# Ledger of designs, part 58: designed miniproteins, single chains

Each design is a single chain, and the fold is of that chain. pLDDT is the mean over its residues in the fold that is shown.

## One batch from the design tools (miniprotein)

Design m2134
Fold by ESMFold2-Fast:
Structure m2134 (fold): chain A 85 residues (1-85)
Amino acid sequence: DNEEIEKEMEEVVKNSSKEEVKEKLLEIIAELLGVPVEEVRELVRELQEKYGLPFEEAMEALGALANGKSREEVLEAIERRKKLR
């Protein structure tokens, strides 16, 4: 299940342009969270604006939420990455 999705994401990264990768990753996360892709785009925007995350790190945070990690665990990981920079 999760391993199959991870493999699909890896194939998209290998075989697609940067813009195509972004759109495909948004679609995969939307399916995992059970929300419209437009809502995922809004969440990515919030993470980028509020926490200063680049797109890749924002997508990792949403992927962690989709894989059942708590919001608190995800936010702690974000803050830890900021502190180490």
Scores: mean pLDDT 70

Design m2135
Fold by ESMFold2-Fast:
Structure m2135 (fold): chain A 65 residues (1-65)
Amino acid sequence: DPSLNAPKEELIKAGEEAQKKAIEAAKEGNLSKAAAYATASALLYAEAGDNEKAKEALEEVKKAE
């Protein structure tokens, strides 16, 4: 079952969802929540092998601070 080893596309989608939640939390002023979601997004992108998107997600953490 591919869901037991999440395919690259599913990891990227999960990363994009986490990144959107990080941006929303930052807009709400919840920096801790924004950092948590941005970190989760970066890890998901890195697991998918998309190091550029992982780096972009980490930059959102820096902007949220």
Scores: mean pLDDT 74

Design m2136
Fold by ESMFold2-Fast:
Structure m2136 (fold): chain A 65 residues (1-65)
Amino acid sequence: GKRAEIAKKAAEEAGIKASEELAERVGRLVHQGRGDLAGALLVTRAGASAEQASKAVKAVEEAGA
């Protein structure tokens, strides 16, 4: 879906290698205002740093504009 594509691109630009399933989940959580959980999933499931996760979540939020 569009949200999964946005999240996948945001993760890639932040240097995070996320699966399609993880990107879908991150996109859904950000859309629900749960950017905190989306960031935590990127750290725990994709091995992202806190800085990378924050950058990716912010990019997903901004891509809706």
Scores: mean pLDDT 81

Design m2137
Fold by ESMFold2-Fast:
Structure m2137 (fold): chain A 93 residues (1-93)
Amino acid sequence: MEEKEKEIEKQVEEIRAFVDRLLDGLGLTPESRARFLAAVDEAIEKAKEGKEVEVELQLTTRDGSTLTVRIKAKKDANGKIILEIEVSGAALG
């Protein structure tokens, strides 16, 4: 039985696991990590409701660098949650 809800829930778990690993690699401050996780969770919930969402955040790393992160989330025609995360840093010489 194809339960779209179970398929979406599995995709959300996979996305959250990916985000946790990404955050470990980015070296964000605790406050920036909390803001990023909250934005991802909100984007996923809105995408589950069939809404398209785009959020841009400025996040701080423990080394004092600033990262601009863009989070896009939507549901495709097949009911799959699509999450796109774009990360850009300040150009330091």
Scores: mean pLDDT 73

Design m2138
Fold by ESMFold2-Fast:
Structure m2138 (fold): chain A 82 residues (1-82)
Amino acid sequence: MERMAETLRRMVEELERHREEAVEELVAAGLSREEAERIVEELLRAAREAAERVERGEWDAEEALRAVGEAQRAAAARIEAL
């Protein structure tokens, strides 16, 4: 659990540092800036919540991966719908 919480926390920090870069990449892929920002923010929110819950011992690694996976699938489905 500790290593998973550290990994998730590090991923959140990296994603927040590169938030604008991720938005620009999605815009380059054909999304509007508003939609790109919405997708990136939703993924960041899911990752932050998973990291916090794992750190507090509320989620195990499987629950955290499921929550992040759900957010990733939702983002992918939205991109595919374009």
Scores: mean pLDDT 75

Design m2139
Fold by ESMFold2-Fast:
Structure m2139 (fold): chain A 57 residues (1-57)
Amino acid sequence: SSLGADLLRANGGLSEEQAREVQRLAEAGRYDEAARLISEHLGMSRESALAAAKLAA
């Protein structure tokens, strides 16, 4: 969803392109990969990153 991507961009300092990539991975059900990108770019824990990835879907 666009809302999920907008939240990741606003809250985490992800670029628009990075937020959209996370959203695409999450919508495809690839939550592990989406969470890895969130964790890597935002310094979030795996648990928080996974929750954010599911929100992005």
Scores: mean pLDDT 73

Design m2140
Fold by ESMFold2-Fast:
Structure m2140 (fold): chain A 88 residues (1-88)
Amino acid sequence: TTNTASASAVAKGPAIVTVTGTVSAADSAPATLTVVLTEEGHPPLTATATAAPGETVTLSLYARADGTVTATGTVTGPGTVTVTVTVE
């Protein structure tokens, strides 16, 4: 079984986008965090990271123009993942 959590935010460029994902200790497999930033007039930017059970991972992207950011955390097994997006 695969469990997914997602969060999104609007970036008013220029801005720093910080995404934090935490995977529960109950999972037996690493979680994958994927962040997609879509900016006006630019191609989409994608960043990924992995976190072991019970760990937290952070990704940062720089938005150069107005756009949207979507973050998705995915785990396989009985655990859960939480995702938070901050724009500054």
Scores: mean pLDDT 77

Design m2141
Fold by ESMFold2-Fast:
Parts: structure tokens; C-alpha cells; sequence
Structure m2141 (fold): chain A 99 residues (1-99)
């Protein structure tokens, strides 16, 4: 069910943001966790009440996740966190659309 998948994604992103802020992940570990979240995001789109609308939100989430990974690899942790915050905000909007 899309709601459960989106709730798991929000928790995963909040946990990831906390680990990034604490310096607990390498750039490769961040990239791996972004890939895992991206797979869940595809599943949420497939299970959505409106897959076309969900896909548009998912594309914006993926852009922010990619930007977070790129910023973190460049040593810009503050910019990486800002992009993770935007991804969380967008996934929360996707969740409200499913309710």
C-alpha cells in the first residue's frame, strides 16, 4: 500500500539526515542508502491512487536526493542536509495525496 511505503521512506530519509548531520556515513554509504530509498519510491508510485501525479513528485524527490549525494561527495554537508529536507517535504506531500 502506497501510504505504508511512503511512511517507510519518510522514516528512512529522517534517519539518513540524522546520520549525515552526525557525520556517521561515508559518501558511498549515502549513495547506497539513496539507491535503496529510490527503489521504495518507485514502488510507492506503482501503488499510488494517481501514478502519473506520484511520478512527478518522485522525479523532484530523486533530483533532491541526487543533489544531496553530489553535495556530500563535494564535502558540503549543509547543502546535502538542505536537499534531504526538501526530499522529506516532497514525500510528505505525496503521502497527503494518498490519504
Amino acid sequence: KAVEILEDIIKGLEDLKADVAAGKVTPQQLANRIVAISILLVAAVIESKDPEKARKYAQEVLKHLQAAGDAYAAGDRETAIAHLDKAIELVKKMLEEEK
Scores: mean pLDDT 89

Design m2142
Fold by ESMFold2-Fast:
Structure m2142 (fold): chain A 83 residues (1-83)
Amino acid sequence: MDLEKAKEIFEAVKEHMDEVYKRLVEEASKLPNKSKAASLVAAGYIDMVGAALEAETPEEAKKRIDEVGDYWMEKIRKLAEEE
């Protein structure tokens, strides 16, 4: 069942996702607009969860989480440089 497989993968990568999330929050904290920072972090987290749930293995999930995390970190960094 898809739900059990998703749960197994999510639990296996939870610590990794939490670390990426923490780094995303740290990068977003550099933005002067806290509401914008919060929305960007929330969007990034939702995208990472979605990417992990679409993965077939924990290794694939970690790779997808890293790719999504890097994308949002770059986006936040560029916004911080423009503001």
Scores: mean pLDDT 80

Design m2143
Fold by ESMFold2-Fast:
Structure m2143 (fold): chain A 55 residues (1-55)
Amino acid sequence: MPSEDEVRERAGALYARSTDPALREGVLAVVEHLSRTGDVEAAARALAELEARLA
């Protein structure tokens, strides 16, 4: 199971690497949702979907 710190680290890396404004907004939304709910599994799944768009 991913940790909150692991998800935040992955989000930061994806944000720094991407040049797509919509992708960056998506990453920020995932981090905001994680901060508000603490739902690490939902955040990890959303982040994986954003990572798939970059690939």
Scores: mean pLDDT 79

Design m2144
Fold by ESMFold2-Fast:
Structure m2144 (fold): chain A 55 residues (1-55)
Amino acid sequence: SAMEAARQRALTFIRTAEDVLALTKDWPLSAEMQETIQRLEARVAELREFLAALG
């Protein structure tokens, strides 16, 4: 179903984003890089809330 496909894509995005975030945790990040990381974290949080709301 379209809902299942959307859920799977969201989960794949979250996993990929979390892998990227894990790699950057020890990097000396510029302000611009930190801003990009914060936007990525916000998007992951939004997708997690979306998935939680779906049940």
Scores: mean pLDDT 84

Design m2145
Fold by ESMFold2-Fast:
Structure m2145 (fold): chain A 92 residues (1-92)
Amino acid sequence: SGRAGSALIEAIRIARKEGASVSVSIRGDTLIITAKGVSENSRKAFEEAAKIAKSEGANVKLTVDGDTVTLEVTGLSPTALTGVVLDSIGLN
């Protein structure tokens, strides 16, 4: 799982830069990212991050509802999970 964490962090940063409200949480072993007010560029960034995570063996559910994107990711390494969470709260 070499690139999934970095791709998810990039997608979150792009979404926030373009004005989306992004929430990151963990439920059990599942990383949940919810982005509201997503631009087309941000949506594509999340879709690309989902493809990378799937290619590295993670289980990914991506839901798009209007301008809201929800990603549910299981099977990320603990390092990738920690990196995404810490970056999401401004500690990376």
Scores: mean pLDDT 84

Design m2146
Fold by ESMFold2-Fast:
Structure m2146 (fold): chain A 89 residues (1-89)
Amino acid sequence: DELEKLAKELGVSVETVEKLYVPLAESEAKADKDEEALEKIKNKDMDVIKEKAELPVIELEDAVLNTVLKKTKDTKEIEELRKKLEEIR
């Protein structure tokens, strides 16, 4: 399974790759209008998924934390979010 190989390289679970990295890679490829990357992601190309998802994953951490801080000042909610972000690493 190509997703299992990518999960091993990234040090995350296969579920994390399937539910987070693949959707983020697809979203980034669509934003870039990179049709070749979209086809490769659809075919589970590990290198393309890793490359396209790398920056969106980092940006997701920053954007989600920043959005929660602006939208709510509930410390518990922020701590739960940080814990979930650690889980996807």
Scores: mean pLDDT 66

Design m2147
Fold by ESMFold2-Fast:
Structure m2147 (fold): chain A 61 residues (1-61)
Amino acid sequence: SMKEKEKEKLKMKIGMFKIVAETEKMLAEKIPSKKEEYMKVAEEMEKRAKELEKKLEELEK
């Protein structure tokens, strides 16, 4: 169904944003001189994932 396809797309995008956020956090720990830059990207990716998780929750109701 269309609802199932949208759920799959959202789950994939959420996973991708979370992976990028964790990668940026790891880089922030390993390269302290650029920590602020990496953490800013991680926070934006986590925000995007959270927005999509909210949409996914609405579709699962």
Scores: mean pLDDT 85

Design m2148
Fold by ESMFold2-Fast:
Structure m2148 (fold): chain A 71 residues (1-71)
Amino acid sequence: GKEEAKKLLEEALELSRDNVVVASALHDALEALGINKEEAIEALRKALEVAREQGDEETAKLVEEALKKLE
C-alpha cells in the first residue's frame, strides 16, 4: 500500500539524487502520496515517464513497483 510505495520512492530518490529532473518528479510523487490515491497514481505515472526519458531504468523499475502497491 501507501507505506510500501513511499519506501520504494525513497529508494528511487537515493539512486537518482544526482539527476535533478528525475529527483524533482519523485519528490512530486512523494507529496502526492500525502494528498490522495488518484493524485499519487498520476504523479507516479509522470515520474515513471521522466525516469524512462532520462534513461534511468533502475529508478523506473522502482516507480513501477510503487504504482503496483497503489494499483
Scores: mean pLDDT 82

Design m2149
Fold by ESMFold2-Fast:
Structure m2149 (fold): chain A 65 residues (1-65)
Amino acid sequence: SELQRKAIKEGLEEAKKMSAEEIKELLEVTEESLQTAKELGDKESAELLEEAVEELKKILKEKGI
């Protein structure tokens, strides 16, 4: 949904201000949510969460991790 996409985008902007430890925790939670969406057959949520996982990994690399 558009609300879910907006929430993810806002979360990613906040992640840029987080410590590497906090981003790793957020990444774990996001990956768990992705697995749940895949198990439930929620393709729309799974696609959005896959994008969020990749962006969080990118932010972690920018932090030198």
Scores: mean pLDDT 79

Design m2150
Fold by ESMFold2-Fast:
Formats: C-alpha cells, sequence, structure tokens
Structure m2150 (fold): chain A 55 residues (1-55)
C-alpha cells in the first residue's frame, strides 16, 4: 500500500541520518565524506527498490 511504502521510505531516511551522524562524530572529515556518500547511495538504492516493489 502507499502507506507502507511511505513508512518504509521514512525508516530508510531515518536510518541513513543516524548512520551519517555517527560517521561525522567518529571519522576525520575526508574519510567521513566518502562514507556519507556511500551511505546516501545505499539509501537511494533501497528507496528505488521499495518503489519498484510497490509499483
Amino acid sequence: SAEELQQQKREVIEEMNKRIEEVLKTLPFEKAREEVERIAREAQERIAALEAAFA
């Protein structure tokens, strides 16, 4: 359902934000940038997969 899709997308975004905050606290800026980019890409891939599954 549309509600399930929106809920799962919200969970992906919340998890992404938590992981980014942790990375920014623990790594030097240069390494943090690379990890943030990876985390954001993974979140985008998960959202795309969710949208495909609910299409």
Scores: mean pLDDT 85

Design m2151
Fold by ESMFold2-Fast:
Structure m2151 (fold): chain A 64 residues (1-64)
Amino acid sequence: EAAELAKLLREAGASPREVEAVILTEVFGKSYAEAARYLGISPETVRRMVRRAREKLRRWLEER
């Protein structure tokens, strides 16, 4: 669920904007271009945010 994923990402240290980028792309299935339009940033920035959030989550899970 979107709420559970958002909670885990926040616990892993993702910023509010990184969380929103991941939810838009991975839960709602939006493209990087669609998410970028929604967030008012570039598609490249969305791609970097999603990558950073995923790396933070992976590191947090490995530490447990």
Scores: mean pLDDT 83

Design m2152
Fold by ESMFold2-Fast:
Structure m2152 (fold): chain A 96 residues (1-96)
Amino acid sequence: HMEEEKQRKLEIADTLERAGDMLEAAAQAVKYDPGAAESARRILDEVRAEMEKLGPEAKQVADEAKRIFDELPVAEGLERAGRLFKEYAEKVKKEI
């Protein structure tokens, strides 16, 4: 029971950290290739779909990241969204 809850939290944290890394990498790519912005949007949409499966709280974090991405210049939005995901991963890890 307790081990199942810890495993679920570890999976959520790992997914968030991986998503953050992908978005930060996409932010760097956009600085050198404008075409990377379209790929970054697809990555963000895929991450949002995965977060929705993990629960309402994870979905809200993904929705916030998309809002940041849509409201800022592409590279800055991706970097901030990636940082947000990593910060949430750290919070989840502290609950283990």
Scores: mean pLDDT 75

Design m2153
Fold by ESMFold2-Fast:
Structure m2153 (fold): chain A 61 residues (1-61)
Amino acid sequence: SHAHTAASLLALVRHAAADPRVSRETLEAFVRQLLAEAERLGLPAALRDRLRSEADTALAA
């Protein structure tokens, strides 16, 4: 399901954000790649917007 796919992509962002060895620049590039993958997989705009918002929150943590 699209919701399950979005949750899985967000979990990858949270795992990367929790790794102190990952630089901010690397993490931002990773988020960009995951958002591009969400678009490629055909996630609706509302779910992509939610994923972006939640990814931004994870990046701020």
Scores: mean pLDDT 75

Design m2154
Fold by ESMFold2-Fast:
Structure m2154 (fold): chain A 98 residues (1-98)
Amino acid sequence: TVLTYEQMQEIEAEALELFRELSKSLTPEERALVREEVDKVLSKVHLASLYLKHTTEALIKLVEERKKEVEASDLPPAAREAIKRILDAVKEKIKELS
C-alpha cells in the first residue's frame, strides 16, 4: 500500500504535535537537535512515499533503521529519547494508515 498526500500530512502533523509536547522538558539546544533530526526523517519518508512510491512496510523499515542510527549516535540522552519516541509515533501512524 502507498500513502496519499493527505495521509503523509497527517503523519507529519502528529510528529510535530508530539515534538511540541516533548520539547517542554528539553533545553533549547536539545530542542534544536530533535527538530533537525525529525525534519530530516520526515523529509526522507515524504520523498520515499510520494515520489519513490515505497510501500508502507518499506517506510516502517526506513524509520526503524533511522531509530537505530539515533540510538548509536552521540546525541544527548534526552534528545535521543525524544527523537525515538517521535519516530515510534511516526511508525505507528504509518501502520494505522496502511
Scores: mean pLDDT 84

Design m2155
Fold by ESMFold2-Fast:
Structure m2155 (fold): chain A 89 residues (1-89)
Amino acid sequence: SMELYREAVAKYSAAMILVASLPLDEKEGRGKETAEAAVEAALEAARLFVEAGEPEEAAEALRRVADELEKNGYTEEAERLRREAERVE
């Protein structure tokens, strides 16, 4: 479905924008809330990609968001997305 694919891309973009706004020196409060919002958006994007018939894109989107989360010091959130990426493939 083109609609599901477009929704997936929009959610993936939202996750990447959230990760780009993450502070490195505040892992609690706003930083933690923003990281969790990025995880939620990435998981929703992956679900929509799978429903659109694109499980490989779902896994790649999860890994890209996870890599950026880990780069910003959000290792637990990154690991959650990597586990989901393995499950989707």
Scores: mean pLDDT 83

Design m2156
Fold by ESMFold2-Fast:
Structure m2156 (fold): chain A 63 residues (1-63)
Amino acid sequence: WVGKICEMLKDVEGPPGICLSAKKGDKVVVLKELPDGDLIAKSLETGETGLVGSSNLKVVGDA
């Protein structure tokens, strides 16, 4: 996951500063993989960083 560019499979919203908010089709880059299987990703659309579930993402390339 780390260093992968992923596409959002659905719209997600979460608390600011904790969870990533993104729209379906948005591109994100994964920065960290957490021990529980959650990811920390940066939105390439907004530049925001936050927690996202791996089930909400599809890998489309390398960063």
Scores: mean pLDDT 76

Design m2157
Fold by ESMFold2-Fast:
Structure m2157 (fold): chain A 96 residues (1-96)
Amino acid sequence: MSKEEFEEEVKRGLADMLVALARKALEQGDYDTAIELAEKAIELYPDNADAYIVLGRAYLEKGEYEKAIEWFEKALEVDPDNEEARRLLEQAREKL
């Protein structure tokens, strides 16, 4: 593995860890912490669909439905077959 490939693997792993912590923050009702952690995950690895899903869920819970829709759409741009993002996008659209 090249140094560049190793650095990308480390960033992906750190992004996954940040997403796990962000999901825990969501479960605790700490939406601002969930947003901060998910944003950091995206900065490390922009192709992390789960980070966009966490952002969408946090905004959905805060009643910011248009922002939630935007983040779920970005999750589906990264992972078009993501069932969670598709269901949450439909749920957010029904709130408008």
Scores: mean pLDDT 87

Design m2158
Fold by ESMFold2-Fast:
Structure m2158 (fold): chain A 92 residues (1-92)
Amino acid sequence: GSEAAGLLSEAAREAVRAGGSVDVTVEGDTVTVTLRGATPRAKELAREAARVTVEHGGSADITEAGDTVTVVLSGLDPVSIAGVALDVIGLS
């Protein structure tokens, strides 16, 4: 849980560092992060977060439309979800 959450938070930081923006929505055990202005590094970190989530028994969907990336991770522990949400809100 914490590894995937850390990677997703880093993807958000990378997007904002490059002049982009981020948003987060939490629904139960599902966290959705939208990256706008996502760099190749932010996209790689988002894909790593998705892979780690699935490898550890969760589920993940990534939608890429140009430089906009929507990452949906499910099955993370509540502390990991809260950590991602707080990090992304702090960047918004």
Scores: mean pLDDT 84

Design m2159
Fold by ESMFold2-Fast:
Structure m2159 (fold): chain A 81 residues (1-81)
Amino acid sequence: MSPEEEAEALLRQAEAEAKALLEKAKEKPELAEEVEKLAEEYLRLARELARAIAAGDWARAEALAAEAEPVRKEAMELVEK
């Protein structure tokens, strides 16, 4: 795949994950706002990660992925409560 195609595939996966998190958050209204904020931050980081991949900046992509992973895990843990 070209870097652009790889970036698009990654962003599509991140969007699907965020949508699944928001859907689960509907079952826990008290946590929905926090999950929504975390999902928004995750998508923002995923968009920056996709830009780095499209530019071929793999060092930046690694750093952004490391930053995005804790946000994703925090959102997932929150919907389990």
Scores: mean pLDDT 80

Design m2160
Fold by ESMFold2-Fast:
Structure m2160 (fold): chain A 76 residues (1-76)
Amino acid sequence: KTVTVVFDDGSEETFEINSVEQAIGLLLRLMGIALDRNATFELVNTATGEKITSVEQLLALPDGSVLRLVLTPVES
């Protein structure tokens, strides 16, 4: 299945999420972006407004799910 992440600038990136390894890969990529910006990240399911906090939640998402990436600066 595929999951699309929408970034703050309106750009999108699509990920294949068919395994635990792929779900972890997505989270590591987003963590890398957050670390580069000295920020924490949150993923929000745009269809439900639910915050995605686990690999299980990522794997449970329907094919074609769109997530919004929210970056929060760490102590500015």
Scores: mean pLDDT 78

Design m2161
Fold by ESMFold2-Fast:
Structure m2161 (fold): chain A 72 residues (1-72)
Amino acid sequence: SMEARLEALAEGAEAALAAGRYEEARRLLREALRLAAENGVAMERLDSEEAIEAYAEGLVEQAKRARAGVTG
């Protein structure tokens, strides 16, 4: 099912992000976002390949910043 495929792609992206494999994470996120957009299951307006790529890149950058942490 689409939901199972999206879950698998999301889990793969999360694992890649946790391992610092940002290129793999970006690829998996782009695939998941394309699949979601094609099926009308989008959290944001993903009406172009460029929008999908930018959104995926944004998620990777957000994960990088979160991984860097905030020193208290």
Scores: mean pLDDT 72

Design m2162
Fold by ESMFold2-Fast:
Structure m2162 (fold): chain A 80 residues (1-80)
Amino acid sequence: KGLEYLRQGDYEKAIEEFEKEIAKDPENYVALHNLGIAYMRMGDYDKAIEYFERAIELNPENEMARLSLGVTRTIKRNLE
């Protein structure tokens, strides 16, 4: 399960599992959000932002995805 890999810091395996979930259900905003978190923790902020934006499009009331998007944008800006 992708969440277990995410908790253990195995972001490559977490991404692989979440990508499998999204392949089965492209509207799985939970998997999209988790994929965004994995990319963010790997330092791929552009992909993280893209996945958080997709999660928000599918569920605009997802406060956690909006928070994750805001945090990721701030980190990316501060790395300039």
Scores: mean pLDDT 83

Design m2163
Fold by ESMFold2-Fast:
Structure m2163 (fold): chain A 78 residues (1-78)
Amino acid sequence: SLYHLTITGLTLEEAEELAKRAQEKGAVANIYRTSKTIVSITNLTLEEAEELARRAVEKGGRVILVKPDGSIEIYEPP
């Protein structure tokens, strides 16, 4: 079962780093730039989703994790 992350609050460089890490794991990653930088990552396992979510939060990002069952978890920086 595959997980989806939506990440906000990162710089473009931080977003590009996480997108590359996701792509190396075989996930699909997209970066959207409007008034803020948004990273959308799909096709993650649980372990991959947890690793990338932790890295994003450590960089000051906010993460919305969508589970295969459609439930949502939100991770915010401290």
Scores: mean pLDDT 84

Design m2164
Fold by ESMFold2-Fast:
Structure m2164 (fold): chain A 56 residues (1-56)
Amino acid sequence: DPRVAEAVNLMLERPDLSTREIAERVGLSPGTLSRLFREQVGVSPRQFKEGIRASE
């Protein structure tokens, strides 16, 4: 799903945005984003975002 790829790019470029704001910006509900992200990335959007923040 191209919206998942867009969400990943947004999370990397804008780590300040919440998972809900990312979902809204790519035109998905938070639940739909979570499902597609798990299917295609293997982790939840929140977990992925937390991983980015753990890096200095």
Scores: mean pLDDT 77

Design m2166
Fold by ESMFold2-Fast:
Structure m2166 (fold): chain A 105 residues (1-105)
Amino acid sequence: SDAVNIILIQRLQLLLQQANQLVDQAERLFQQMVRDPDNRDVYLQQFQQQVQRTQQLIDEVERLKRIGQKTSPLPDSDLSSIQQQVDDIRSRLQSIQSRAAQYLA
């Protein structure tokens, strides 16, 4: 039903907002590792936790999408929008992780 779809979309958008906030925090922690190498281990640990939490939120979005498709399928336009946001977050996260790996090498 439309009401069920609206609730699912709202929940997915909240998870995506949280994931975007965590990837922004990961970017800031990476920048802080570069600027303050004496405290790098602390920032690296926090960075890895933000990365892991972001991945968990994205996995939850994918899980809820699959469940939703079986009970009340979302319109293709909403699915495309959500998928684009997931892809953008994954791309940003991969870029940050790649830059961090290069910096730590």
Scores: mean pLDDT 86

Design m2167
Fold by ESMFold2-Fast:
Structure m2167 (fold): chain A 65 residues (1-65)
Amino acid sequence: SPHHERLVKEAEELVEKIKEGAENKEKLLLELEIVEGLLALLDAVLGLDTGEAEKVRKKIEELKK
């Protein structure tokens, strides 16, 4: 869906910014957690299991190391 594709792209852009050493890492991580929640909600509403929210969660946990 267009909303799904947009959220995945937003997550990828946030991950890239954090990996590039953005000074506002905590705020960007919070924004990633919001995108993760929206992806999970979208899957639930559409009756899908895309695994995209889980992929974002794994990236968040790696970025918190």
Scores: mean pLDDT 83

Design m2168
Fold by ESMFold2-Fast:
Structure m2168 (fold): chain A 95 residues (1-95)
Amino acid sequence: SAAREEAIRHLDEAIDILAKAAEKADLEAEIALTMVIIGLSVLRQQLLRGDTTGVVEDLEKIIEKLEELAEKYPELKEELEKAKEHVEKAREALE
């Protein structure tokens, strides 16, 4: 569906932003960003299979985690806020 394709596009953009941020991050921040990337990738794979069950709720949890990380790593705040905007748009596309 067009909604799932739009959500996947936004998740791809969020993953790319976080991956680039991880390359410049210290080890602790890199691990935290990698865990978020894994979570987004699992949801992306679920959407590719046509399964939207629990995806909105899981994206909301990722948004909360990105907000937490932006407070913990102020040097990455701009990248984390941009990634969060894409995750929010992915969630909106599925509603």
Scores: mean pLDDT 91

Design m2169
Fold by ESMFold2-Fast:
Structure m2169 (fold): chain A 60 residues (1-60)
Amino acid sequence: MKVVEVELEGLPPGVYRVTVETTEGTEEAIARVDAEGRARASVEIPEGAEVTGVRVEPAA
């Protein structure tokens, strides 16, 4: 499996949904932004997949 790391910065603290769009489908992870406005999400994608987009949305 291939891991894509998404770094979030400058966001209000809270829970965010990170959506990674790939040529083989869509993968999702939850990121918790800390008091400094930062988070890192690791999203697993298929080995042969290429990233076509990344979307970050409030989840809660």
Scores: mean pLDDT 79

Design m2170
Fold by ESMFold2-Fast:
Structure m2170 (fold): chain A 66 residues (1-66)
Amino acid sequence: MPAAQPPSEEDLARAREFAALLEQVATLSEEDREALIHGLAVALKNPEARAHIDAGEAALRAQLAA
């Protein structure tokens, strides 16, 4: 069967970095962390979603710096 476009190593690395930022402000269960990484990696395949993820990452970075 044909596979959906799988996340690239780059997308997965970025999703993991975003999850690591979130873990600095919130405690995530293993299940929630894996769901977040999967969802982010899939969303990164969509250019519109990438823009929103970029904005969210910038907001988290600003929050951590404050």
Scores: mean pLDDT 73

